# Designed miniproteins, single chains, continued (5): the designs that were tried, part 91

Each design is a single chain, and the fold is of that chain. pLDDT is the mean over its residues in the fold that is shown.

## One batch from the design tools (miniprotein)

Design m19157
Fold by ESMFold2-Fast:
Structure m19157 (fold): chain A 69 residues (1-69)
Amino acid sequence: MLDEEVMLAEAEALSEEEVAEIEAFIREHAPEAELEELEAALAAAKSETLQRAILLHAYRVLKARLEAE
């Protein structure tokens, strides 16, 4: 399945403004424990593209959870 490769490509295409909006949304809405896990994952990521992919995935999961109200 190519979903991971597609997400990396989408993450690479994100503007600095879009990345900042994603980070702001996550920090405002994610629980503290999830923020700690996210920060650890970002610190372990070897590339900026991978860091962006991690942020994009976390954003989509969190947004879907909030929209399921």
Scores: mean pLDDT 77

Design m19158
Fold by ESMFold2-Fast:
Structure m19158 (fold): chain A 100 residues (1-100)
Amino acid sequence: MKPPPLTELEGLVLDILFNKKGKATRDEILEEINRIRPDDPYTKEEVDAVIARLEARGLVARDPEDPDVYKLTEKGLEVYALARGLDIDFLKEKYEVVEP
């Protein structure tokens, strides 16, 4: 199976969600991206567009209990693990990132 291609910003969003134990708000994602890239900050609009694209691909989903929170899906974790060369089975045991 060929993983879908990730842009740099898509990869950064998935990195941030992974590091935040699989969930974060849009504002937390934007703040963390711009902390990582202070010399080349992204706009809210660019981050919103990338989150919408990841959601359309099923790699992230909104929390049904809190629509301001985005969750890393199992598919998103698998795509992230493949892109980063990580052991997906180990990550699934640690994070239990599934769509409810």
Scores: mean pLDDT 73

Design m19159
Fold by ESMFold2-Fast:
Structure m19159 (fold): chain A 100 residues (1-100)
Amino acid sequence: IEEEFERFEERLEEIVERLLEHVRERAGDRKELSVEEFRAAVAEVMDTLSTEDAGMLGLIAGLALDKIKEKRISLEELEKLLEEAKETVLKAYRERLEKE
């Protein structure tokens, strides 16, 4: 169970970091991006992932998007929202492993 959780956590971290690389590239010197630019970055990363990993990225991105109220978001705030979404997914996965 712990090894499965650690592998999942490492994989999830890799997926989120890949998304953050694409997001930082799109934000550039402005340190902000539109919700449309964020969605485009998510789609680009999803195309590079397996179906399972793309599903996880979609869930994380969806959780972050639900908290964005403005048409644009700072890179700093987006990184925070993605970290919160990652923690939410990890907690849900941990609880599932402990019940099975």
Scores: mean pLDDT 80

Design m19160
Fold by ESMFold2-Fast:
Structure m19160 (fold): chain A 95 residues (1-95)
Amino acid sequence: MKAELIAELIIAKIEGDEEKVRELAEKLGLDPEKILKSSVKEVAQIAADKLVKEDPENADDIMQEAMAMVVDYIYEKYLSKGREALEKLRKLLTD
């Protein structure tokens, strides 16, 4: 699994883009229906669990890279736009 694809999946899930979530889940060899029913946190965990199983030596590095990309996206889109954006993000992450 590539860090960029994991980051894109998590970002698509945050954005609520169900079509893109399905496409990226299939590319990553994940169950699209399970990913669609999962929270953002659960999606990150599912990706991490699969990565540890397939590539245990690189799993931590790949997940760190993917999460850094997600954090950069969140900072640019939500944290820089003030209180309303932060409340929206909080709601998405607490499910």
Scores: mean pLDDT 79

Design m19161
Fold by ESMFold2-Fast:
Structure m19161 (fold): chain A 108 residues (1-108)
Amino acid sequence: SKEEELQKLLEELIEKYREKADAVRKSNTPEALENRKFGEELGKKVAEEAIKNGLSYKTAELLRRAIEYISLVYGKEEAEKFAEEVITLLKNKDYDGLIELVKRLLEK
């Protein structure tokens, strides 16, 4: 299914950023702590929107982690931009668009 494809791509995205996100988290700088808190709050909002639009809890949790990691690695602005695109695609039930969005980040 398209959701299973999305899950696999999100797992790959999370794995790609894991080491960098963990390094930022361990730095304990004020900026890292701010980006972490922002990512956690934003990730929760996107996860709630995913569930509301009929995606599984597994997909919602993967979206939540991806946003937290993007916030840690790239900062608040990049996380916000990604979250806004995800929410728009979720509301439109554009799962092909979600898959392409995640693929673009993986090619970066």
Scores: mean pLDDT 88

Design m19162
Fold by ESMFold2-Fast:
Formats: sequence, C-alpha cells, structure tokens
Structure m19162 (fold): chain A 89 residues (1-89)
Amino acid sequence: MLLKKQGIELIDTPLLEPHKYTLEEIYQMLKEGLILLAKTKEDRDKLIEYAREKLKILRSRGLPEEYYEELMKLLDETAEKVEREEEAE
C-alpha cells in the first residue's frame, strides 16, 4: 500500500520541479524513491525500468555522473536484496 505512489512521486518531483531543490535534496529524494519502488512487489520490474528511465532523463538534464552511477547501483542492489528477502520469508 502507498509505496508505489510515494516512490513514483519522489522520483517525478525533482524531474518536474528541479529548480526548487538543491542537488543534494534531489539525490536524497531519488534515493528514497528508488528504495520504495524496489520494495514494491506489484509490477516491480516495470517500476525498476521506470526508475532507470527517469534517472537517464535527469542525467541528460545535468545530474552529475557520480550521483547517477550511485543511484543506479542502489536501485540494482536494493532490488536484489528485496528479492532475496522475499525468497527467505
């Protein structure tokens, strides 16, 4: 419940209104949003693809390469961790 909506909102907000946020705030919002989407069981693969596409757009709009690579790594690692935790439960 709500994780999908909150994750999408956190990723879309810096994309739609980047001028309202510092680079550090954008990074933290994206990080939180990616974690929420990776924890969503429903349509996880589609949500992960959605997040990757949004990160690529932000990179093209001036997100530093270091933040982009860290966020992509976080998304992949969080998705793998959640998958393993679901298999263990």
Scores: mean pLDDT 73

Design m19163
Fold by ESMFold2-Fast:
Structure m19163 (fold): chain A 90 residues (1-90)
Amino acid sequence: EIEETRRELEEFRERVLEAARPEVSEEELRALEADLRRVIEEAVELVEAGEITPKQAKLYVLSMAADLAESLGAERAAAVAREELERLRA
């Protein structure tokens, strides 16, 4: 349950980072990777504490990923995150 949620969130992170790779500098990519790791850890801790559901954690992480990518000008990475976010809301 918790491990499956973490795995799915890490898969979202990998897709966002892969999309961002050609759009941002190496330093910006490392910063995005670090920020997304932090957001995922926070989300997993909230699920573990029973404060949010796995679905809410995924929505939160994808929303943050889209905002973080957009702040770096990584439009394709932001679009990837938003597309996954809309799929989960459907």
Scores: mean pLDDT 85

Design m19164
Fold by ESMFold2-Fast:
Structure m19164 (fold): chain A 73 residues (1-73)
Amino acid sequence: MAGTLIINESSGVVNGVPVVIPATRPLELPEGTYTFKLPVLDAKTGEQLGYAEVTVTVKAGETTVVTPEVVEP
């Protein structure tokens, strides 16, 4: 059994630098708990500055929507 995961775009500021975590296309995944490493990009240049981790539980037949949090390292 598979569920659908949607990771929304998020934005924030790290050390005065505007950053963005890009949205992903909807993913169909078997039910379970997953940890994703998502790129944190400079909103001005698109340069990758680091990673944000998000842990999500996908449920069979459900759509799970997650907005990653930009946390200063």
Scores: mean pLDDT 77

Design m19165
Fold by ESMFold2-Fast:
Structure m19165 (fold): chain A 95 residues (1-95)
Amino acid sequence: GGAFVRAADLLREKGLEDEANAVILYTALAFTLIDQGDYEGAIEAGEKAVEILERAAKQSGDPELRTAVEEARKQLEEAKTYAENGDIDKAKEAL
């Protein structure tokens, strides 16, 4: 967990405040959807957060943002695996 928060902080440092806010919003939405048992919706919200990060990394060419994308994707995949296995607390921790 925490990869999306670290990525959002990095986006803010680089002047990408709107992208940072969108990443936090979609991450918060994913937590809410997991709590409601909507695991498909939670994964979609997480994927939207990663898409924003990938777009920022591609446009900037910044290797730090590229690393943040890789970390965020890894945490999302871990969260997806935990959610699919019914381990909701670990799914939230992985985000």
Scores: mean pLDDT 84

Design m19166
Fold by ESMFold2-Fast:
Structure m19166 (fold): chain A 81 residues (1-81)
Amino acid sequence: SELHELLSEFLELVSETQKILDEIFSKDPNNEEAKKLQKELGETAERAFEAWNNRDLEALKEEKERVEEIKKKAEELLKKI
């Protein structure tokens, strides 16, 4: 199922992004930019869960793109710490 494959890719991206944020917080526990990214990651995960429940493939694709952007921002932030 395309929807199932997309969800699997989404969850993998969330997991990878969380690992990067965890590394940032281990080095700088009060990093305000990382806290903002953590909040955005949580919000996109909630919307992706709604999209999954509604079988909304397009909405789930949009949330996957949002996680990819959050991950890139987290990677760039980690390089500065």
Scores: mean pLDDT 90

Design m19167
Fold by ESMFold2-Fast:
Structure m19167 (fold): chain A 70 residues (1-70)
Amino acid sequence: MMSLEEWLDQLVDEIVKELSKILSDEDVEETRNNLLRVKRTAVERGLSREQAREMLDTVRDSHLGFIQAR
């Protein structure tokens, strides 16, 4: 099985790749930095994959919801 860190790295890359289709390069960079911060916190705290996924999904949905509301 992938480690939590490896799994989160893959998940962050997937989220950033999807967001790059609809966000500016600057917004993508800011989002990547926020997701990497969440990843570091989840790994340091030894969170479950479910908890870590919920944190990442919250950040992603915040950005996507804002864009869709325009």
Scores: mean pLDDT 76

Design m19168
Fold by ESMFold2-Fast:
Structure m19168 (fold): chain A 71 residues (1-71)
Amino acid sequence: SSLEAAAYNNLALTYAALGRDDEALKALEQALKLDPSNENIAIRLAIFLQQLGKEDAAKEAGEIAKKINPP
């Protein structure tokens, strides 16, 4: 549900602030899985993956964001 997705997104932001990057990533992935049409979650995931140096995964998440809200 969108409420569960929002909760996981908030959890991911908390883990990231604590430097718990693996937990933050898993929470963002779960948030997007629960709300696959949420452009903001997809964008956040792409940015976070880029910060972690996961370039291919970041590109995939960016493409998902574009597909949700095409220009």
Scores: mean pLDDT 82

Design m19169
Fold by ESMFold2-Fast:
Parts: C-alpha cells; structure tokens; sequence
Structure m19169 (fold): chain A 93 residues (1-93)
C-alpha cells in the first residue's frame, strides 16, 4: 500500500541518517575538530533534506504529505540537537 511504501522509505532514510551520524561521532572522537564535525553534520542535514523533499514530492495524499513534512522537521531537529551534544562534549574535553 502507499502507506506501507511511505513508512518503508522513511525507515530507510532514518537508517541512512543514523549510519551517517555514527560516522560523524567516530570522526569527532578521532579528530576533536569542531569545525569538521559542524561541516559533516551540515552535509548530513543537506542529504536528509534532499531525500525527504524527494519523498514528499512523490506523495499525492495530503495527509501522508503532512506527516512527511512533520517527520522531516523532526529529523532536522534531531540532527541539530545531535550536533549541539557533540560540540558540548568536545568542548568539555
């Protein structure tokens, strides 16, 4: 169904985002370079935005489209919070 396909595509985006964020966390621990971490999170955010925008553009149902827009906002907010936590940890030693 359209909802099942939608949910599967959202799960794939979340899984890819989680792998990208783990790579950024590993990079942060290895380099302790805040500027590099900010740049890699910005790249991840741009990739997630592009993937979510493509998904949203494919949706014809207004209810699913609204759910996708809300989910996009939630994912971008999670990336911003994750960056803030990583930066605080790097500044704390």
Amino acid sequence: SAREEFEARMEAIVDTMSLRLQAVRDLAEATRDIALVRARVAETKAAVEAEMDALIASIKDPELKKEAEEFKAMLLGALDRGLAIMVERLRAE
Scores: mean pLDDT 86

Design m19170
Fold by ESMFold2-Fast:
Structure m19170 (fold): chain A 64 residues (1-64)
Amino acid sequence: MKEEMKKFLDRALELVDRLGEDHPIAQLSVAVAIAVAESLGLEKPKGKTTRERIEGIKKRFGLE
């Protein structure tokens, strides 16, 4: 589970880096990552950018 979550989050970061923060697909990837984190009892990640929020989720899962 943790390894699969890490791969998903790493791919979401790649989409943000490739398509940009404001791209609909990048935004959807973040929304999915946040929804999964919340379903596992983690707090909504802080961050002003999509990238910062994904990195916050990775940190909370211990996937750094």
Scores: mean pLDDT 69

Design m19171
Fold by ESMFold2-Fast:
Structure m19171 (fold): chain A 59 residues (1-59)
Amino acid sequence: MERIAALVELMRADPEAGATALLTRLDELLPPEEAQRWREMLLRDPAVVPDVLAARYAP
């Protein structure tokens, strides 16, 4: 049910696979503006995305 929470857990276990899953499913998981922000973040530093995503969508 928690698509974002499941993605955060995946990114913690395998950041590269999690980043790929996020990019593939951005249009399903996030509104277009949020999707663009995550894509920009992934392009700049994929390793940072799990921390930012966790802070935003998980405690």
Scores: mean pLDDT 64

Design m19172
Fold by ESMFold2-Fast:
Structure m19172 (fold): chain A 116 residues (1-116)
Amino acid sequence: MEEERKRRIEKIEGLLAELAARVAEALTAGDLERVIELAAEAAKRLEEELGISNEEAARLLEEAGRLRHAEIVRELQRVAENRETDPEAAREAAARLVELLLAPQREAADAARAAR
């Protein structure tokens, strides 16, 4: 039970790290539509690979104290749900997703600068 939960969390983190790299590439290319596409694909892949809903995955992450990762998973689901019916809501969720995914890299750069 505990080992399986740990493996699921590690798998989620690996998928989100891969997504962060691809999102950074899409942003460098100025391709915001690609960010929405990547987010929707990640939401689907996460459910397929874990065998649980993204809401259950987010809850599992919250219970483990991984609050940022839980928010990322919820924004991924929000993009996937709104992509076809509410493109504006999908774009807002994608913008929040970018902020959450790239925050650790920006925080590390800021911390390195502040240490001097």
Scores: mean pLDDT 78

Design m19173
Fold by ESMFold2-Fast:
Structure m19173 (fold): chain A 110 residues (1-110)
Amino acid sequence: SAADILGISEEKFREAVRLLREGYSGEEVAERLGLSPSDVGLVLLTLEYMKQGVSEEEAARRALALAVEVSENLGDRAALEAIAKKYGLPMSVLEEYLNLDPEWRKMYAR
């Protein structure tokens, strides 16, 4: 399952998807479910790819691959923009993902 791919429990994965679809912020979802910003970020990315018509498990694999490349390129805005384009991710969603962790946001803004 997507939850297994992301290393999140099935219950928390489904609840995070529900809350994000209802318009709760990633920060609110993290606090409510006891998830790390990284875990919520992976669910956010997975949900975006599912909205694009990607299957749930393929969306989770793509989200994980994107998250790895993003983590290796924090502080390089041009590289992050290229990664977003490579993975077909809107910049607004990447910025939402990076804003979940204040340290990631700070690195991106540099």
Scores: mean pLDDT 85

Design m19174
Fold by ESMFold2-Fast:
Structure m19174 (fold): chain A 70 residues (1-70)
Amino acid sequence: SMEDKLAEEAAEIGKKKADETYEKEKVPKGELQGIAQLTAARKLDEMGASTVAKNKAILEVTEHVDELVS
């Protein structure tokens, strides 16, 4: 669906932000999750996406950060 595509696009941006931030500076996991979640949420707000799309993107970026931070 279009909502799924929007969520995936925003999650990708959030994941990329997390990767770049963590590579440059090893921030605590919780802080990195917050950065990724906020980045994805802002992109979805800009796109006018639903709460369902936001929840999906937040889950995906949170799982990504969990895997990234040992």
Scores: mean pLDDT 83

Design m19175
Fold by ESMFold2-Fast:
Structure m19175 (fold): chain A 74 residues (1-74)
Amino acid sequence: SEMDKLLAEAEAYLATQPDVSELLKQQALAAIGRLNISDAKALLDKIKSGKKPVSDILIEHEVKIALERIKAVI
């Protein structure tokens, strides 16, 4: 599936990052796997950009999702 391809790409990239903990790698894969294909690709692109630590990217992502959920149910 297209999601399996994205998860395989994410896992391969994260395997090249020695400073990213195994727990953080699993959290990143879980975050990607919970999204639609378009959003999953965008999150993976941010991770691969190397502009921010993976932990910061995941925190920002979860905050954005929480805010969008709150706005949707007002």
Scores: mean pLDDT 82

Design m19176
Fold by ESMFold2-Fast:
Structure m19176 (fold): chain A 56 residues (1-56)
Amino acid sequence: MSIEELAEIVGKALGVSAQSVIDALRTSEVTQLVLLKEAEEAGVGEAARELAEKLR
């Protein structure tokens, strides 16, 4: 999946914009870990992990 598709999937599940997801994953390691945990609890943990890998 593209970065845009993954960000939209995670954003929709968490009730935030795709851009907010991307910004959170780029902000700090702590913010990234919190977002990844929230995404896992929302059932989109795999999509969030793939997005984080693509944003490296």
Scores: mean pLDDT 81

Design m19177
Fold by ESMFold2-Fast:
Structure m19177 (fold): chain A 82 residues (1-82)
Amino acid sequence: SAAEEERIRRAEREIEEAVREGRARELLERYRRLAAEGDEIAERAALAVAAALREELSPEEVAAFRARLAALAAREEARRAA
């Protein structure tokens, strides 16, 4: 939908800005909260921020994001197959 596409474009811009300005950790925490409430776009955004901060994440956080990415990929594959 147009609303989802706009939210995705906005998230991409926010991630680029936050990474450039050194605020990526703060943005990651915000997207994690939204993702915990079931926001799939926030889940994707959190994974993108985590990827940019990969070297700064703990091994436990990296493992958690990898697991979430795998689950999201499986859900997208199921949607395409339906």
Scores: mean pLDDT 69

Design m19178
Fold by ESMFold2-Fast:
Structure m19178 (fold): chain A 68 residues (1-68)
Amino acid sequence: SREELREERHRLLSRVEAGEALDEAEIDRIGELMLALGTPEELARKAVELIRAGERRVGEALLRYVLS
């Protein structure tokens, strides 16, 4: 359901914000969920926010996901 997808997105983003190392599949899943639940513009904004917060690996991967 949409609620389950929103909860999954929240869990993955919370792990990133806690400084956890996510694998490629987990990062790709964040991009997939953000596009399913929102817009490319929202994903790009979140990617930039993460880069500014020091989460460059995840933020840059999400930005590439939008641009691919």
Scores: mean pLDDT 85

Design m19179
Fold by ESMFold2-Fast:
Structure m19179 (fold): chain A 64 residues (1-64)
Amino acid sequence: MEVTVGLTGLVLGDPDDLISDPLALALYERITGKKVDSITAGEFLELLRAYIEELTGEPLELEE
């Protein structure tokens, strides 16, 4: 693609749309351990959900 759609565009996009954003691909690799050149918006959304759950499982080191 000559113009890469950002994550904001992904939210409005079709689940079958191909995402080639380096950030999206890096998250996929980080979660699955596999390198890919593109993923669908639906696949990315599922991986993003898992990643957010891991991030919010223990919010920061602020314990009160």
Scores: mean pLDDT 60

Design m19180
Fold by ESMFold2-Fast:
Structure m19180 (fold): chain A 69 residues (1-69)
Amino acid sequence: MEEIIEELREKLKKVPGVSEEEIEEIARYFREKNFEKVERLAVRLVTEKSLVEAAELIGEAIKRIQEAE
């Protein structure tokens, strides 16, 4: 799990417009396995900032973690 979270953090840092605060909030929710809050944050990134790439990366990470348990 932590490896998937760290890979996601590095990818999100390369997406223009994603803040470090948002990246750390996403990482925290993943560690808590609070996928509902992660998905809500991803929706906000799209609706407020048009960061579709960031939302896609987050969705991929959710799928990988859920499939791995």
Scores: mean pLDDT 80

Design m19181
Fold by ESMFold2-Fast:
Structure m19181 (fold): chain A 62 residues (1-62)
Amino acid sequence: GLPLYRVTQDWEALLPTELTLKKGDVLERLGGSLSDSFLHARNLATGEEGYVPSGVVEEVGR
């Protein structure tokens, strides 16, 4: 499947294209990487897609 990320801290969206996140949320990676400032992801709990700061997530599994 697609790579998964776990949110490590709460984040409030600054732009309509960004996701508001809670610590412990699980995201699917849709684009970008942790070396980018933002990645494009889907929140599995809400189904919402948007941009996420790479610094507030960690990769889950392999």
Scores: mean pLDDT 80

Design m19182
Fold by ESMFold2-Fast:
Structure m19182 (fold): chain A 117 residues (1-117)
Amino acid sequence: SAVQELARRIEELADADGPIEVSLTAVRDGEAVASVTRRLTVEQAEEVLDLMVELGLLSEEARQRAIDIIRNEDNALVVWSRVDRANRFVYGLRLAIGKALADLLANPAEYTGHALA
């Protein structure tokens, strides 16, 4: 699927320890069944948004709005979702910058304690 191609391309990106975190999650029947997360440069985040347009997941107007946010905001959370009713998936993507990313990084114990249970 287009979302599986997006997930593969995000996984192929080097974790640049950049200012932006991308996270893509697949949820089925209320449960997270797959997730990929990377720390990106602004350029890599723009490449992800460009790919989403190429895959038909995002409009050109929504891509431009997201790019304007990530270039001009000191802190931001950009979110995207898609429902795949045929396969019973809900896909969510977020781009977190500045304070939103700092808030996530300040509480790492909240993110590590349940991932291994």
Scores: mean pLDDT 74

Design m19183
Fold by ESMFold2-Fast:
Structure m19183 (fold): chain A 77 residues (1-77)
Amino acid sequence: MESVEKVLSDDENIRKLVEANRLAAELLKAIQNKDYEKAEKLMKELSEKYNIPLQESAGELMKAVLKKLAEEEEKKK
């Protein structure tokens, strides 16, 4: 269970942030196009991957993801 990649979790957090941005942008686009079925699936994916409440707006979801990633980073300092 030893992992030399623990130090690389910063890069992993950046990748998660980029992916979260992509999903949030796609979610906003789906909402704007009134494709609520797709928006619901994207919100569920964000919630499951980052443990974020579905009741938050896309912008607030992004902020919550950033806060959680920053909190994980603080634990490694």
Scores: mean pLDDT 62

Design m19184
Fold by ESMFold2-Fast:
Structure m19184 (fold): chain A 79 residues (1-79)
Amino acid sequence: TGEEVLELLQEELERRLEDDDDPVVRQLLENVRKSRSVLDAGIVVGDTITDLLRQGREDLAQRISQIFVQSMIEALEKT
């Protein structure tokens, strides 16, 4: 179900990003935990990537994008 995919996505993102001390990453994880759907989580991640690109933080934006894609693949494979 979509709820199972969301829970697994949240767990994968937390696991992959929990040790990151960056305030943007911390805020991203808090916003993802508040997400009520996979679409909401995707919008949160997309907004974070867009803001990072606007700030010239391209390396972090790319890393978050890659982690999100891998986390989504893992969540879908486990469902």
Scores: mean pLDDT 86

Design m19185
Fold by ESMFold2-Fast:
Structure m19185 (fold): chain A 63 residues (1-63)
Amino acid sequence: SLESIARVIARYVHEHVPGSEEERLRAARRLAEQVGRDLGLSPRETRELQELTVRYLRELLSR
């Protein structure tokens, strides 16, 4: 599901991407866009993946 993919991307960024919260959120959006393209998702589904990824990353950063 898009939710499962988003959680994997968010966790990857949280564990492997350094920098500020803003920089990490930008990296998450870019990675989700790339993954969406690689999976052949529609523009709408790619946007949903980006939004879910950012949401889950924010949850990880708030701990």
Scores: mean pLDDT 88

Design m19186
Fold by ESMFold2-Fast:
Structure m19186 (fold): chain A 66 residues (1-66)
Amino acid sequence: DMDNISSKAIKTAYDSSPKSSKVYVSTGKTPDKVNVSVGLSSKNKSLTPKLNDLTKKTVDDLLKSS
């Protein structure tokens, strides 16, 4: 379920983010493919790369396990 994957990715990014950060998710799908993108609107540049990598790994792991 794409909504479930997106929710888990958001939660992972949100839990790792300072409270001042905003998280957004873009989800697209075709019959043969599932795409999930998570972005972080954050003023804290030092955490952005770490959160981005963690979020991508979480999404990829969830997609591969399904």
Scores: mean pLDDT 54

Design m19187
Fold by ESMFold2-Fast:
Structure m19187 (fold): chain A 94 residues (1-94)
Amino acid sequence: TVTVTVTLEQQADNTVVIKVEVKSTDPNAKVDVLALGSREGVQTLAKDLKNGDVVEKTLKFSGETQTVTVLVFEYDASGALLRQREGATLTVKA
């Protein structure tokens, strides 16, 4: 079982702190994490995360209201996609 905890927090100045924690029972599973902003586009937050990894990234957004969605992709050792999910979604206000 893979559990990925994603936390989004809007800070002052239209910044968002994105925290990702990975717990996996499969030692060969890898997790990629992307952020998709409705205006900013796609940014890779982290690749090849494994059990126990914790990543924190800060993104700055424009003064326009937009939706930020964090996408989580789990892969096996061969690179085959095992699972895709939305980790978290936040509306960043202008």
Scores: mean pLDDT 75

Design m19188
Fold by ESMFold2-Fast:
Structure m19188 (fold): chain A 91 residues (1-91)
Amino acid sequence: MMIEKITEEELKELEERLKEEFEKRGFDAATVEAALAGDPAAQAELQARLSGEEARFVPDMVKLWEILKLSVEDPEEATKKLAELVEEHKK
């Protein structure tokens, strides 16, 4: 599966949907936005408030978001990064 080139508007819509999902779980949307932007304090807050497996997912979520941002500028490199992330989680 290959990532198609997405637009800046599509990326913003995905960010809003991700914020909505975290808000349903009691997180502040601003904290989620800051974590996705690479704020280490916001990432630490998400990890501290999530349990076990979910806390371990936060770094992968940030990596996935970086890949989606990259797909706007370089979909080939984004596809490669996504494949590397998928391989890290195989077996």
Scores: mean pLDDT 71

Design m19189
Fold by ESMFold2-Fast:
Structure m19189 (fold): chain A 86 residues (1-86)
Amino acid sequence: MEEAARAAEEQRREEERETKARANAILTQAVDKLVTNGKNLTPEQIRELTQLLSEAARAVKEDPRKGLELAQEALERLNEAIAAAK
């Protein structure tokens, strides 16, 4: 049963599509949070976070799994910066 390479390819493509969709959703959330909380962040933090989001967006197009990882990292870093902002 588990010898159908075609079934594995279909699953891989569906997983890639789901991963890309999840990464884009996280990037959208991160951009929205950055815009909303930008006034509470330093110019350097805004630049760093914007760069991370840009890298994640590019990675999603080339390697959706790496893009998802970078998107999650960017959102985590943004949440950390917001929590630390005073």
Scores: mean pLDDT 79

Design m19190
Fold by ESMFold2-Fast:
Structure m19190 (fold): chain A 77 residues (1-77)
Amino acid sequence: MAELYGRIAAHEIREEAKSLEEAKELAKKIVETLHNQGWLSEEEAKEYLEKLEKAKSMEEVIEITQEAVRKAMEKKE
């Protein structure tokens, strides 16, 4: 499931986001979803949300989102 979220996240951000701000909003929603699933702790989710706020490009947003998904996969174990 977390790998599917990673693919959906990258695809959705690239297709749906028309601006860096929209990309950050989509990525934040994904991080919140991972937290709600119990795959990210509150502290981890907060860290990734802060990184997303500071991101300067769509590529950085995607990288941060994919890292959050990877971290969530590790927690599933």
Scores: mean pLDDT 75

Design m19191
Fold by ESMFold2-Fast:
Structure m19191 (fold): chain A 84 residues (1-84)
Amino acid sequence: MSVEDVNPVLAATKKLTPSQQKILDFLLTVSPEELRQLSNREIGERAGVSQSTVTSFYKKLGLDPNDKSDLVALVIMLQTLKAM
């Protein structure tokens, strides 16, 4: 069972730096609705990292740092997998 082998975004979550992992850990604690309202700066502040680290996190996952739609979809997917 390797969803990460066919989903490059999920595979990238296993190769995060410690600072990028703090962002992922924070994102798993917030609702998708709350996440849609947060700026990248606010995500960084709440995760305890710089905004540049948030931008690097998006780039590491192959996401556009100006588009939250894919990030919200990723968070929903990861929260669903954790609930199973």
Scores: mean pLDDT 75

